Designed miniproteins, single chains, continued (2). Designs and how they scored, part 87

Each design is a single chain, and the fold is of that chain. pLDDT is the mean over its residues in the fold that is shown.

## One batch from the design tools (miniprotein)

Design m7018
Fold by ESMFold2-Fast:
Structure m7018 (fold): chain A 98 residues (1-98)
Amino acid sequence: MIGPSEEGVRALADAAIAYAKGNPELAERVVTSLAEHAAINPEVGEVAVDGIIEALKVLYQVDKETAIRAGKRAIEAASKNPELAERLQKALDELVKE
C-alpha cells in the first residue's frame, strides 16, 4: 500500500550509479530494488529505468559479467510489467553489443 516516492526512486538511482564503480555487488542489489519498484509503480518507471541503465553502463566498464548479471536480475524483477522488462532487455542488448 505504501508506494515509493519519485524522490526516493531518484535517490536509489543515484546510489546505484555511485556504487557501480566502487561496490558492484551493492549496485546489483540497488538495481534489482529499482526494477521491483518500477514494475509496481509506473509513475516512477522512467526515473528507475534511466537510473538502472546508467548504473549498468558504469558497471559494464568496471565488470562486464556483474553488469550482465545485474541487468538480467533487473529484467526478472520487472517481469510483472512486460513493457518495463522489454525496455530493460533492449537496453542490456544495446549495452553488450560490440
Scores: mean pLDDT 78

Design m7019
Fold by ESMFold2-Fast:
Structure m7019 (fold): chain A 86 residues (1-86)
Amino acid sequence: MEYEFIDVSDRVLSQEEIKEILSEPGTALIVAHKGQYYALSTEPLSPEAIALAEKVVGRPVIDRVIDPSKIDISSWAHVGILKPKE
C-alpha cells in the first residue's frame, strides 16, 4: 500500500481530532516527545509506512500501537499524519 505524509507541525491537534484521525485503518500520528520520534497507531504499521516517516523526518521513528482513549498525546509535538493513499 502506498502511504502519504501530511505535515501538521504548524498545528495543535486536540485529543478528539487525534481519536478521529486514528479511527481510520492504517493511519498513524507522527509525534516528537523528549527528542524521539514515534509513529502512533491503533494497529501495527507496515514497514513501508515506517520507512516513509523516517525518510520525511530524517531520524529513526519508533512504531507504537496505542489506545487513544487511554493516552493523552495532545501535549506531545505533532509532526505529521501518515495515511494510506486512495
Scores: mean pLDDT 80

Design m7020
Fold by ESMFold2-Fast:
Structure m7020 (fold): chain A 94 residues (1-94)
Amino acid sequence: MEEAERLREEAEELEEKDPIKAAELYFKAGQLFFEAGDLESAIEAFEKAAKLFEEAGDTRSAARAYFELSLVLNKAGDADRAREYFLRAAELLE
């Protein structure tokens, strides 16, 4: 948790200055939160990562973040949102 929290804080500071690096840090934080069982924080981190990657035009990284988000949402019991983000990820890879 402590490492995931630090990465999230660093990502927040970098959103305006280096959005791609911020997205990478959010993605890593999301993975660590998911591993720790903090599904809510993992969802938030992957949402931030996916949005920042997509806005930066990094389509492959955005798709990866949306797929991870879909997986976490499905595990959290939110099948409707999981399906939505899964389809979004697939659409980005066309």
Scores: mean pLDDT 87

Design m7021
Fold by ESMFold2-Fast:
Parts: C-alpha cells; sequence; structure tokens
Structure m7021 (fold): chain A 87 residues (1-87)
C-alpha cells in the first residue's frame, strides 16, 4: 500500500529528527541553546506529522520543561504509529 509506505517513511523521518535533536542537546553548553534545539526539533517533527495527516501545525510558545515533555510524547506517539503501520 503506497499510503502506508508514505506514512512509515514520515515516521522514520520524525524518528531521525528526534534522535539528532537529542544528540545536539547533549552537546549543548547552555539552557537557551538546548531550548532552541528542542524548539527546532519539535517544529520540524510536527511539520512532518502535520503533512502526513493533512493538517497545519499550530505554533505554541512553550517552556523548556514543556518542550522536553512534548518531545518525549511525540517519540512515544511515533513508536506506536510505527507498530500499528507494521502490524
Amino acid sequence: DELRRRELAAVDRITRILDEGDEEVKKSKSRSEQKAILQRTLEESTRVLAEMAGAEAEPTTLSYEQLVQKKEELRRYVELLRERLRG
């Protein structure tokens, strides 16, 4: 199914964006730099997810703690999607 393959490709892309973001955060020396990396990571990941779903991503101003929580929530969501698409 072509649609399923496109969705799985989007899930793989989001996983790569999240993994690269995690590595950049670990190498960062400041809280503001870490926050900027998390915002870029979530923005890119949410854009890919929105494109897959045919929706628009809503811009939100989030604290560092909220950004970390949303990143982890998105990672869990993407892993669940991968399992469902593979099943």
Scores: mean pLDDT 77

Design m7022
Fold by ESMFold2-Fast:
Structure m7022 (fold): chain A 95 residues (1-95)
Amino acid sequence: MQERQDAADGARHLGSQGILPQEYAERLAQALREGDIRALAETLAEMEKTASEQALDAAAGVVSMLPPEDVERLIEELERLGALRTAERVRQARG
């Protein structure tokens, strides 16, 4: 619960700083708060096609704050959606 809330707060903060477009920041924050890994992966896959490299790196950092089990599920969903660059960024961000 706390890790999801911290990640959601991180996503909102990135939106307030202009690092993430506000629409993506809100969608990521909602999915993170709810633990909706599929919605999270779908949002990140859209961002891979439309967002800047800085926005993708920032989003990958935020989602890597999730529990390890949720991060593994997210990587699998990203690969299923063909968001291979985002999946790799999330792997690198988690250490």
Scores: mean pLDDT 82

Design m7023
Fold by ESMFold2-Fast:
Structure m7023 (fold): chain A 97 residues (1-97)
Amino acid sequence: DDAALLARLQARHAATRDADIDAKVNEMKAKGKTVDDLEEERKKKRKEAEKFAKENSLIPYSVIKPGVEALKRAVLGMDEDEFLKKLRERVKELEEK
């Protein structure tokens, strides 16, 4: 039934999410980047997007951000801030070994 299908999809999303986090940690290590570097890149991209929107009279990033985050949550089962938090926790676990 739909409830059983939803439960299976949620379990698959959780497994995919953990695999994506591990893949991102490996990518960061290969590039010599930290989670703080990713947060700085995110802040820089946000500022660039706001500047572009102001200069080109487009929809500001602050207006479209909730929609983008909702799409990411629908695909990954979490938003960008939750993803960064999970990355930070995973990096910390690996550093404590």
Scores: mean pLDDT 64

Design m7024
Fold by ESMFold2-Fast:
Structure m7024 (fold): chain A 59 residues (1-59)
Amino acid sequence: GSAEGAAETAARAGAAGDGSRAGGGVHYQNAKTSEAAKAGADAAMAGDREAALALGQSG
């Protein structure tokens, strides 16, 4: 649904931003960003909507 879609998008945006902030090497940044994005999506899928929305509101 739209609410779940928005939460998942917010989680991914937050995770991607956090991975980028790490500022490691290109390969390290890519690996960290992918893992962070998956973690964010998994949290949203697990019903962690409040955390996902908080990340979206922060961004």
Scores: mean pLDDT 56

Design m7025
Fold by ESMFold2-Fast:
Structure m7025 (fold): chain A 73 residues (1-73)
Amino acid sequence: MKITVSITGIAKDAKKTAEKLKKELEKVAEDVRVVTSGKSVGVLLDVENEEEAEKAEEIAKKLLENVKTTKLE
């Protein structure tokens, strides 16, 4: 089952944080898309299972503030 995960959050240096996020999230998912707007960081990725989705959310929470995660099956 393919799960699409959308993660949004805020960082003081959104571009630098986005680069770190992409590198860390690529360990869990092959297709990682990261966008920035001001201090906002958005991530869209596809994972194989819920455990990988949970790992992605944990990584995002370590690097971003006010994290919101949505999972689509």
Scores: mean pLDDT 81

Design m7026
Fold by ESMFold2-Fast:
Structure m7026 (fold): chain A 71 residues (1-71)
Amino acid sequence: MLSPEEVIAMLEGMYGEIMAMVRKEKPEAVKDVEKLFNETVEEIRSRESLSREEVLDLFMRFMNKVQDVLS
C-alpha cells in the first residue's frame, strides 16, 4: 500500500513533464490540465492508502483526460 503523499509526489513528477508538453503544444489548455491535476490530487487525498492497481488506474484516467483536452 502507498500513502497519499507518496502517490501525490509521483503524480507531481509526471505533471511537470506533462505541463512542459502542454505549454509547448497547446498553451490554451494549461488551465484545464491544472484543474484535472488538482481534481486528481484531491481524489488521492480522500484515500487512507492506495494499492498499486488503484494508483495505475488513477494515473491512466488522468492521462486519458489530459489527452482528451489536447485533442
Scores: mean pLDDT 85

Design m7027
Fold by ESMFold2-Fast:
Structure m7027 (fold): chain A 75 residues (1-75)
Amino acid sequence: MEREERLRRQAELRGVPVEKVEEMERRLPGLLAEARANLDPEQVALAEEVARMILEPDPEEFERALARMRERAAA
């Protein structure tokens, strides 16, 4: 219930089918594992923030995550 509701809200926010949101959710653990194996801890933290932003259904949290990413990319 909670997961299905989150996926539906995420799909609505992005204007995509639930299938695409589910695909991204399934791919993210593998992408994060690859990042953890190949990148520095600071870059891994950025990748985890990006993953969290992609799956975040709350517009306010999304904007906050985007602001943090911009700050880290500028540093």
Scores: mean pLDDT 68

Design m7028
Fold by ESMFold2-Fast:
Structure m7028 (fold): chain A 94 residues (1-94)
Amino acid sequence: SKDLDADIQLSLALMQKSVSELALRSVEANENIPLDTLEADLKQARAIKAKLQEQQKKAEAQGLTDVAQAYAEAIASIDRLIALLDEKIAQRKS
């Protein structure tokens, strides 16, 4: 049903937010992450963000305000991770 589809989408957005927040804490806690790992993680984080932005736009187009908001929060979490990865990579290359 339409309601079940919305519930699945909401769960996926909330799960992605949690995963991004855990990844952020892991990167903050570990000063010894290899540069190649940081660059691979940054590439993956950017790809995830692109998919989340597409899902947010689809949710907005369907009037699923709670789902769209959950994706917006997931995007904010991945943006914090991207910013931290960019900072650590820049620091290693200077």
Scores: mean pLDDT 88

Design m7029
Fold by ESMFold2-Fast:
Structure m7029 (fold): chain A 93 residues (1-93)
Amino acid sequence: MLSDEELDKLIEEFFRLADKDLDGEISVEGLREALEELGFEIPSDETLEELTKILNGELSENEELQKLVDKDKDGILTREELKALFRSLKRKK
């Protein structure tokens, strides 16, 4: 189980890996590569596409993912919402 401090470092590293050009936009491929590099199991392509939308501030039609990541649907992701997302992902052993 990841501590809050480890999750904060993970989130910082995740954005460095997923947004390599620092344009503030995350691609599906960038998300896949970041999750793989950080040792997470890669979810389905459909789930990756929905997660990419949420991470870019777009609303997802997947209500379960939307509630998990952006509970208030304001298009703003808090660190606490990002921590909840990473806690829901499975790590590779």
Scores: mean pLDDT 67

Design m7030
Fold by ESMFold2-Fast:
Structure m7030 (fold): chain A 67 residues (1-67)
Amino acid sequence: MTITVEITHESGGFKGGIVTEPYEGHSALVAILPSGRASVHLLDTGEQLLGRVVEDGPTRVVVEVER
């Protein structure tokens, strides 16, 4: 399943952002590594999911969530 992330922070090749739409009803913070690997953190449950960047952009990226 893919999510769209609005990039709010960038430093040293790392990006951070928030999902534009709730993931399965949950607000999430996303950290993106220079490798294109992503970590999706659900704010209400504290659950952490892994993902990968499938489409990069200057202010938005698309991440596929891994199960």
Scores: mean pLDDT 79

Design m7031
Fold by ESMFold2-Fast:
Structure m7031 (fold): chain A 81 residues (1-81)
Amino acid sequence: SMEEELEAAERRLLAAYLGLREGRDPAAIRAQVLAFARTLSPEVLAFLAESLERMAEHLRETDPALAAFFEGLLRDVRALL
C-alpha cells in the first residue's frame, strides 16, 4: 500500500540520517537512497521529495552539513520525477 511505502521511505531516511551521524560514507548512503527511490511510483516518489524537503528544513539550524546533504539528495530525487 502507499501508506506502507511511505513508512518504508521514512525509515530509509531515518537510517540515512543515523548512518551519516555515525560516520558512514555519504556517497554510499546517497546511492542506496537513490536506488530505493528508483523503485517507487511517481506519486510515492513525490511524497519522498516532500519528506526530504521537510527533513532538510528541520536540520538547517542544528546540523547545516546534514541539511545540505539532504538538499542535494532532494535535487536528485526531483530529477527522477
Scores: mean pLDDT 84

Design m7032
Fold by ESMFold2-Fast:
Structure m7032 (fold): chain A 77 residues (1-77)
Amino acid sequence: SLEKAKEGAERAGGNYEKVLEASDIGAQGGTYAARGDREKGLELADESIKLGKESGPAGYVAGQGNADAVRAAAEGI
C-alpha cells in the first residue's frame, strides 16, 4: 500500500543516515584516541558499532572497521 511504501522509503533513508553517522562518529573516535583521549575514543568506537548494527550489514562493517582503528590507536599510545 501507499503507507507501506512511504514507511519503507523513510526507513531506507534513516538507515543510510545512520551509516553516515556511524562512520562520522568512528572517525571522531579515531581523532580523540590519536590525541591521547583514548577513553572518549573507545566510547565513540562503541557508539559507531551500535549505530552500524542498526543500519544493517554495510553499516556494521563500517562501524567495526572504525572501531578497530580506534582501538589500535588507543593501544599504541
Scores: mean pLDDT 67

Design m7033
Fold by ESMFold2-Fast:
Structure m7033 (fold): chain A 63 residues (1-63)
Amino acid sequence: MEEVIERIKELLEAGDFDGLRALIDSLSPEERVFAILYAASHATPEQLRAMGLDRLAEALRPR
């Protein structure tokens, strides 16, 4: 899990959304949930949309 978190951090900082998507697709369902939650906590709404997580980006906007 820590290795997955570090890889997500590296890819977000590099702006490598294709690599991040490929990483998430390679994970188990349980690891994907954790990876998505971590990305949501650290990514901008624009980064989340670039990853195809439009609903999550919308949910993170304060109402």
Scores: mean pLDDT 68

Design m7034
Fold by ESMFold2-Fast:
Parts: structure tokens; sequence; C-alpha cells
Structure m7034 (fold): chain A 81 residues (1-81)
């Protein structure tokens, strides 16, 4: 469905951003980590309605939970000194 395709695009965007956050954190670039975390928050806020809607579908909800776990681990590792 078009909505599933849009969700896939957002997942790819979020995962790409998560990898950039991880790389910046590994490099010790705190300023870049802060900017990327801000971009992550903005992307999540812009897509909040889509995320809420896909969470109503059990199949898409499971994929969303996996993504949320991946993002939470990335953020945790990036903010830990």
Amino acid sequence: SEKEEEFERIIEELRKLAKEIEKAAEEGDKEKVEELLKELDELLQKNADLIKEVSKNPELRERLLELEKELAETVKKAVEK
C-alpha cells in the first residue's frame, strides 16, 4: 500500500540517521551528535501521525517496535560518555 511504502521510506531515513549518530558518537564529535539527535527528533515529530496510524496495524506495529528499540539503543550509546 502507499502508506506502507511511505512508512518504509521513513524507516530507511531513521535508520540512516541512526547510523550517522553512531558514527559521530564513535568519532567523539559531540556537536554533530547533538545536531543529528535534533534531526532525529524533528523527523519523528513530522511523522508522528503516520507512526501512530501504523501502530494500529499488528504487522506494522511489530516493525515499529523493532525500530524503536534500534533507535533507543543508538541514542543511549551516543549520549553515554
Scores: mean pLDDT 78

Design m7035
Fold by ESMFold2-Fast:
Structure m7035 (fold): chain A 71 residues (1-71)
Amino acid sequence: AIEKGIKVAKELVEARKDEILETFKRKGIVAALEKFVPEISAQIVKETGIPEDVARMIAEMEIMKLIQKAN
């Protein structure tokens, strides 16, 4: 279950990486997290049935990894 959530999160973050990084560059890290954590976590819940709190944590971790690698 969790492994599937991580896979879905990685695919969604990769698909939206340009949007995430553009938001980060224009508005900063908090704005990027506020926009993309809800959207990605909702999709993880929908596709996997993982609890919202766990999905949110996974989404935040994958977005943060993307931003850190880009710097």
Scores: mean pLDDT 84

Design m7036
Fold by ESMFold2-Fast:
Formats: structure tokens, sequence, C-alpha cells
Structure m7036 (fold): chain A 63 residues (1-63)
């Protein structure tokens, strides 16, 4: 769906930004939350997608 594609895009954009800034998924969680909020807002994603996107970004950064 269009929503699934936007969610995937949000995860990819947030992961890229966090990696470029060398953010740690444990120590910098608040900064990662700010990135997720900005990206999701920019893509006009509903607020209920923020937490799933954040968790996906954190898990990707742990790899």
Amino acid sequence: SMLDRKVYAAVQLAVQDARERNLDPVKDREKIEEIVRKVADGLELPEETYEPILEAVIEELKK
C-alpha cells in the first residue's frame, strides 16, 4: 500500500540520517526519536506509525 511504502521510506531516511550522525541506538534514543518525528511529519504519516518506525530504525541500527 502507499502507507507501507511511506513507512519503509521513513525507516530508510531515518536510518541514513542516524548513521551519518554516528548515533548510538541505546545512548542517542531521544535524538533518533526526533529524526523519526521529523521524517514521518515530512511524509505526512499518521502518529500511530511513529512508534513502529522508531523500533524498526533502532533494530536496523543495532545490526
Scores: mean pLDDT 86

Design m7037
Fold by ESMFold2-Fast:
Structure m7037 (fold): chain A 96 residues (1-96)
Amino acid sequence: MEEARKILEKYVPKEVADEIVEYLRKLTPEQARKLIEEFQKALDEGKMTLKDFINKLKELAEQSKEPMTDEEVLEFARRLAEILEKYKKKLQEKMK
């Protein structure tokens, strides 16, 4: 849990990183994978914000009661961090 949070803290405030990790833990690996893939595609189209992603995580977390292992949470946190890094670079390359 702490390692996943530290990875995300590089891209989002600590409070947001904690929220993401808590919701991810409550998802199934399949739900987390699908949502992360949806987030990546939506970012490429400019159709989803980080807040929208967190809201979707929360909705899925409320439906799912089977927690992922800490190792699975860490893997998805790393994948999300890679997407946030790419999104941040895309925003910096936007000249306006």
Scores: mean pLDDT 76

Design m7038
Fold by ESMFold2-Fast:
Structure m7038 (fold): chain A 83 residues (1-83)
Amino acid sequence: IEEKLEKAEKEISEEELEEFLKKLKEMAKKGVENLQLKEEDILLLGVLLLRKGAPKETAISVIKALLEGSKVSPEILLVLLEE
């Protein structure tokens, strides 16, 4: 997971990250409880957390929880969506 997150952060362009953020905002408008993320999207969430200044350990723990089938918490969404 840590290695996958580090690779994603290095390889993801700013444009791809911004498009994902826009997609995430649109999904959140429809209700956070309806937000279903694929494994690829979960890794992008981790990259967004790192870009927002979250510690690497925090990003890794969020990715692990989501990959284990946890729902995205409102607190994590607030961090990602506040600009």
Scores: mean pLDDT 69

Design m7039
Fold by ESMFold2-Fast:
Structure m7039 (fold): chain A 90 residues (1-90)
Amino acid sequence: MEVTVTITVEDGKLKSITVEGDPEVGKALEERIRELLSKLKTVTTSSAKIAAIIAANELARELGVKVDIKVSQTGSEYNGTVTVTATFTE
């Protein structure tokens, strides 16, 4: 199962999260990322990347599967986009 999450940060705030791929796993991953980022007063591309990695690894543990994570970033810390591709395998 593969999920791609795109997180956009604008002026140190979460602007959007979009998810593509498996709808059930994608929704669970999005909800976890949103929860982690909601605890932060300032959101950066680095914090978005870390939140997505934590969320994907926690979800993999709950499902009893392995996860391979690929991350790409564009822009700056306070104005940029993080794309995370998580591949969940048995």
Scores: mean pLDDT 86

Design m7040
Fold by ESMFold2-Fast:
Structure m7040 (fold): chain A 85 residues (1-85)
Amino acid sequence: SLDELKEKAVELTGRVSKKTSDFLMRSSDLEKAKEVQNLTRQILDLTEQILASTDIDEVKRLLKQMEELEKQMDKLIDEAEKEMK
């Protein structure tokens, strides 16, 4: 349902916010920090669009974009963690 998709978007945004905060507290890599913050901003913009939408097909498309951005963020964080010995 539309409400279930919106709930999923809010949950994803909460996960991303926590991951970003946790990463920024541990990392001194300013370039990786900028990349992670840029992805977080994009996810927040998509969440705003999802919450404002009444079109289930639009919400599905936007949610898929959010999931792809979360995967990009997870890769960036994982790569940065591997570089920190």
Scores: mean pLDDT 84

Design m7041
Fold by ESMFold2-Fast:
Structure m7041 (fold): chain A 73 residues (1-73)
Amino acid sequence: MSPEQRLELARRLAEVAEELGLEEAARVIKDMEGVASVDELLTAVERALRASGDAARAQAGLIRAGEIVQELS
């Protein structure tokens, strides 16, 4: 995955978190956008979604994250 694709991945994942009402998760993801490997970014996304305290929204976010990764691969 190119640096541009990683930046786009981080942006799209942050947008998903915002759409799900997980504002703090979106902030954490945005902070990772320029400095993380794909694995580090996905780990940060999982942690941020889990920290939200809403298991259903976290699961929805992880499903969408997988779809976005597949599109950008």
Scores: mean pLDDT 73

Design m7042
Fold by ESMFold2-Fast:
Structure m7042 (fold): chain A 75 residues (1-75)
Amino acid sequence: SLTEEQKEEIVDKHVAEHEEEVIKLVKEYPDKAELIIESAAIGAQMEALRAGADDETAEEVGKRVKERLEKAVKE
C-alpha cells in the first residue's frame, strides 16, 4: 500500500488543485457544501486506488482531503 509520504503528496495535490474552487462554490451554494467537498475528496481517493492503495488506505486519503477542505471553508 501507499507510504505516509505518498498519502500526503496525494492529499496536498488535491487540496492545492481544488481549495480555491471549493471555497468559491461553497460561498455560492452553502446548502451543497458537503457534496462539493466530497466531490474533491473522491478525486483523491480514486488517485490513491490507481496508485495501488487498498480500499481502507484510499478512504483515509479521501477523508484527509475532506477534513482539510472543511477547515479551509470555515476560515
Scores: mean pLDDT 86

Design m7043
Fold by ESMFold2-Fast:
Structure m7043 (fold): chain A 87 residues (1-87)
Amino acid sequence: SKTVEELKKEAEDIHADLMQVARYLIEEEGLSVDEAQVIFQMHAEVARKLILKLAEEDPSISQEEIDELEQYHEELTQKGLKALEEY
């Protein structure tokens, strides 16, 4: 089973990859910032649900740690959306 720190690292890596995709869609494919933000947010939400499900299925992870992981994922998503607004 993954530790909470490993799940946080997985969330960071997924968000970094989603940001690279969003930037590619804007810079190379000519999507609007709004369109790229919608795509980023949809994929971030799917990733959040999958990570939280993994945490919820692990009996060594507490509800407090699950709540922290959910909050951390939301903070990463908001940080990404704000960075895309700089275009």
Scores: mean pLDDT 86

Design m7044
Fold by ESMFold2-Fast:
Structure m7044 (fold): chain A 89 residues (1-89)
Amino acid sequence: NEEIIKLAEEILKLGMEILKKVPKEKQLEVIGLILRVIGLELDVRWGLISKEEAIKELKKIIDDILKISKDNPELKKKAEELKKKLEEL
C-alpha cells in the first residue's frame, strides 16, 4: 500500500506543476484534480479503500491529467510515465 501512497504523492506533485503552467480558466479544473488525489491518499492511509479501487481511481485521475496536458509534451510524458508505473502495480 506504501507504493500506492508514493505514486499518489508523485501524481500530486505533477498536479501542482500543471497548476503553475495552465491558463487561469483551467486552474479550477486542476485544483479539482489535486483535491481528488489528496482525498484518495487519505482514504488509502485510513484503510477506507481497497488497493484495487485506489489504483482504479488513480488511473481515472491520470487520464484526466493527460487530457489537460495534451498541448504540453513535457507534462503529457510525465503523466504517461506515472500511468505506466500504476499499471505495473
Scores: mean pLDDT 84

Design m7045
Fold by ESMFold2-Fast:
Structure m7045 (fold): chain A 100 residues (1-100)
Amino acid sequence: SLEEKRKNIIEHLQKRIEELEKKANDPSLTPEEKEAYRFYIEALKRLIEALENGTVEQVLELIDEEIKRFKERFKHRPELADKMIYDLKILKDTILEIEK
């Protein structure tokens, strides 16, 4: 069901946040790398809230907004955002498959 698919995505994103929080605490990371991880964690938290309370259309719009925020925040160091933007695009594709 659509509800079960949403729940599975939420659980996956929650596990991803736990992994990212561990990475963000790595003392070998630069302050800029830690900022990129924290920025991504907050983006995923907003996406979870939208998945729980919003429409699929609202979630897709939010993913596009979060990608734009990453590009603007890390415009001087796009390499810090490239993988996270890629992962958000994969998440968008996964959510679009729910509509089929």
Scores: mean pLDDT 85

Design m7046
Fold by ESMFold2-Fast:
Structure m7046 (fold): chain A 59 residues (1-59)
Amino acid sequence: MEEEMKKFLEEYPDIKPLAKEIAKTLGLSEEDILEELFKLYQEDKELMQKKLYEMAKGK
């Protein structure tokens, strides 16, 4: 799991700042949000990937 999560974070570097913002909004830890995002990625990788891509190009 840890190695897989590290790979996920390396592939999607924008997910860390996104997780931090979500964690702040929900009153949860960044680590908890990263775990939930990783679960979503595993359940619906294509949808998660699309969303991250759209957020990244929003700059």
Scores: mean pLDDT 71

Design m7047
Fold by ESMFold2-Fast:
Structure m7047 (fold): chain A 85 residues (1-85)
Amino acid sequence: MQQTRVLTEDVTEDGIKFRVVVTVVSPDQALLDEVVARVQGILDDLKAGKLSIREAVEEIHRLGEEAFERDPSLLVSVRVLPVSP
């Protein structure tokens, strides 16, 4: 069965508010949980100001490629949306 997890973080960079949305899809629950935990770590670092939005997106893309090499049915997508007041 396909499982889907969505992680969202709102962050302000240079006075502009952005919403980062990461979607992880996998039929393997253990791999899904591992990847979600690693994505959450990246988003936590982004929220703490340890990573820029660009750096966080690059890390998430790298994580998605590494996970895809283990299981090609695993998909990771990231979207960055400006949030209007």
Scores: mean pLDDT 83

Design m7048
Fold by ESMFold2-Fast:
Structure m7048 (fold): chain A 81 residues (1-81)
Amino acid sequence: GSLSPEGFEEEVARAFVTMLLHIALLEEERDYKEGKRKKRLVPTEEQRDAAIDRLLAEHGDEIRAGKLTVEKVRQLLEELA
């Protein structure tokens, strides 16, 4: 069989959040290059890890339901800057 139900849930949730974070950072960089943002957002590895962990802790149910949005991730990144 594949991963245990718990292990599967954890890996899928983390992969999903990591994907949304990557898309959010690409959209932030695009907006900066297009002049829509005055400051470039360049999070450190520690800030990215903290964002993923916070999203999993605070929005775990939305993540498991596939309801977490790129916009929500972008809002969290602005709070960490």
Scores: mean pLDDT 76

Design m7049
Fold by ESMFold2-Fast:
Structure m7049 (fold): chain A 114 residues (1-114)
Amino acid sequence: SEEELKKAQELYDEGIELLKKDPNNGEGYKKLGEAYFLRGKILFEQGNLEEAIAAYEKAIEYYEKAIELGNESALPALAEAYEALGEVYKKLGDYEKAKELFEKAKEIKEAAGL
């Protein structure tokens, strides 16, 4: 939706502002991950599957960077991003890749005590 696009842009801008002040700010990377995650959801709903994959992969990269920098609050979001990526591959008919991604999400949740 237009509202979700606006929210994604706001999260992106917030993340960039945090990283301009401190390039090692895990919250900044988490915000960038959230922005790309929302972009991925919008693209997936539009049927733009390849672009949805690219957006979700960027969300995963940013969430992993946030966690590396000590922001463990990104762990649930990382698991959700893997689940969302799995749903895209399932829609493409790649059930083996989807299963791998769903298992990765489960592994993250179990390791995080979620």
Scores: mean pLDDT 90

Design m7050
Fold by ESMFold2-Fast:
Structure m7050 (fold): chain A 64 residues (1-64)
Amino acid sequence: SMAAEVARRQQRYQDSFNFHMDMLRVVDPSNTDSIMRYVSALFAKDADRGLLALVMIYAMLASK
């Protein structure tokens, strides 16, 4: 149903922001090797979360 899809999307975005914040706490953003190691470990457990982390890191690095 649309209501369930909306609720899932909202929860997913909240989880994504929490994941982004957690990532920034444990990863040195100035060290590409550290970033890739974290993302690779995440991909091994949850491909969707790993992809999201990679996209967020890419967006962060592309930003001035």
Scores: mean pLDDT 64

Design m7051
Fold by ESMFold2-Fast:
Structure m7051 (fold): chain A 81 residues (1-81)
Amino acid sequence: SEQLEAFRKGIEEAEKNGEKALTPEQKARFDKLLDSVDPNELLKELEDIFKRLEAGEDIGLTPEQVRELGKLYAYLKKKLE
């Protein structure tokens, strides 16, 4: 699945480069999102999205949007540990 590949690519980019995988614009969007939602609930939602993608489900987003979600997932997982 193109979405699953994009999500995994996002994770790999964030794991390899840490916060440097995020553009300044992506970092600003993620920080604003984290100010407006519970980070633990957001992480659970992203984990559920990852499981659905691994099951072959289409989540209705573009591969580029899904790649950004993969970066957010890896970023949150690291920040909350």
Scores: mean pLDDT 80

Design m7052
Fold by ESMFold2-Fast:
Structure m7052 (fold): chain A 69 residues (1-69)
Amino acid sequence: SNAEAVRAELEAAGLTERARQAAAMVELGGLDADQARNLTHRALRGYSVEEIAEAFGWPAETLERVRAV
């Protein structure tokens, strides 16, 4: 899945906590493959959950669910 691909890439980079949150972002945000790849690149560059959510235009409820992971 797109979420599993994002998790694997971030875990390979040693970002285990970010890998879990990023995978949740893909699933809860309903991201396609291109969006998931964009998310991975942003996470690898150190963008925060809030910055990524703003870039994708996510509602506050979706961001709150990601933070709970």
Scores: mean pLDDT 77

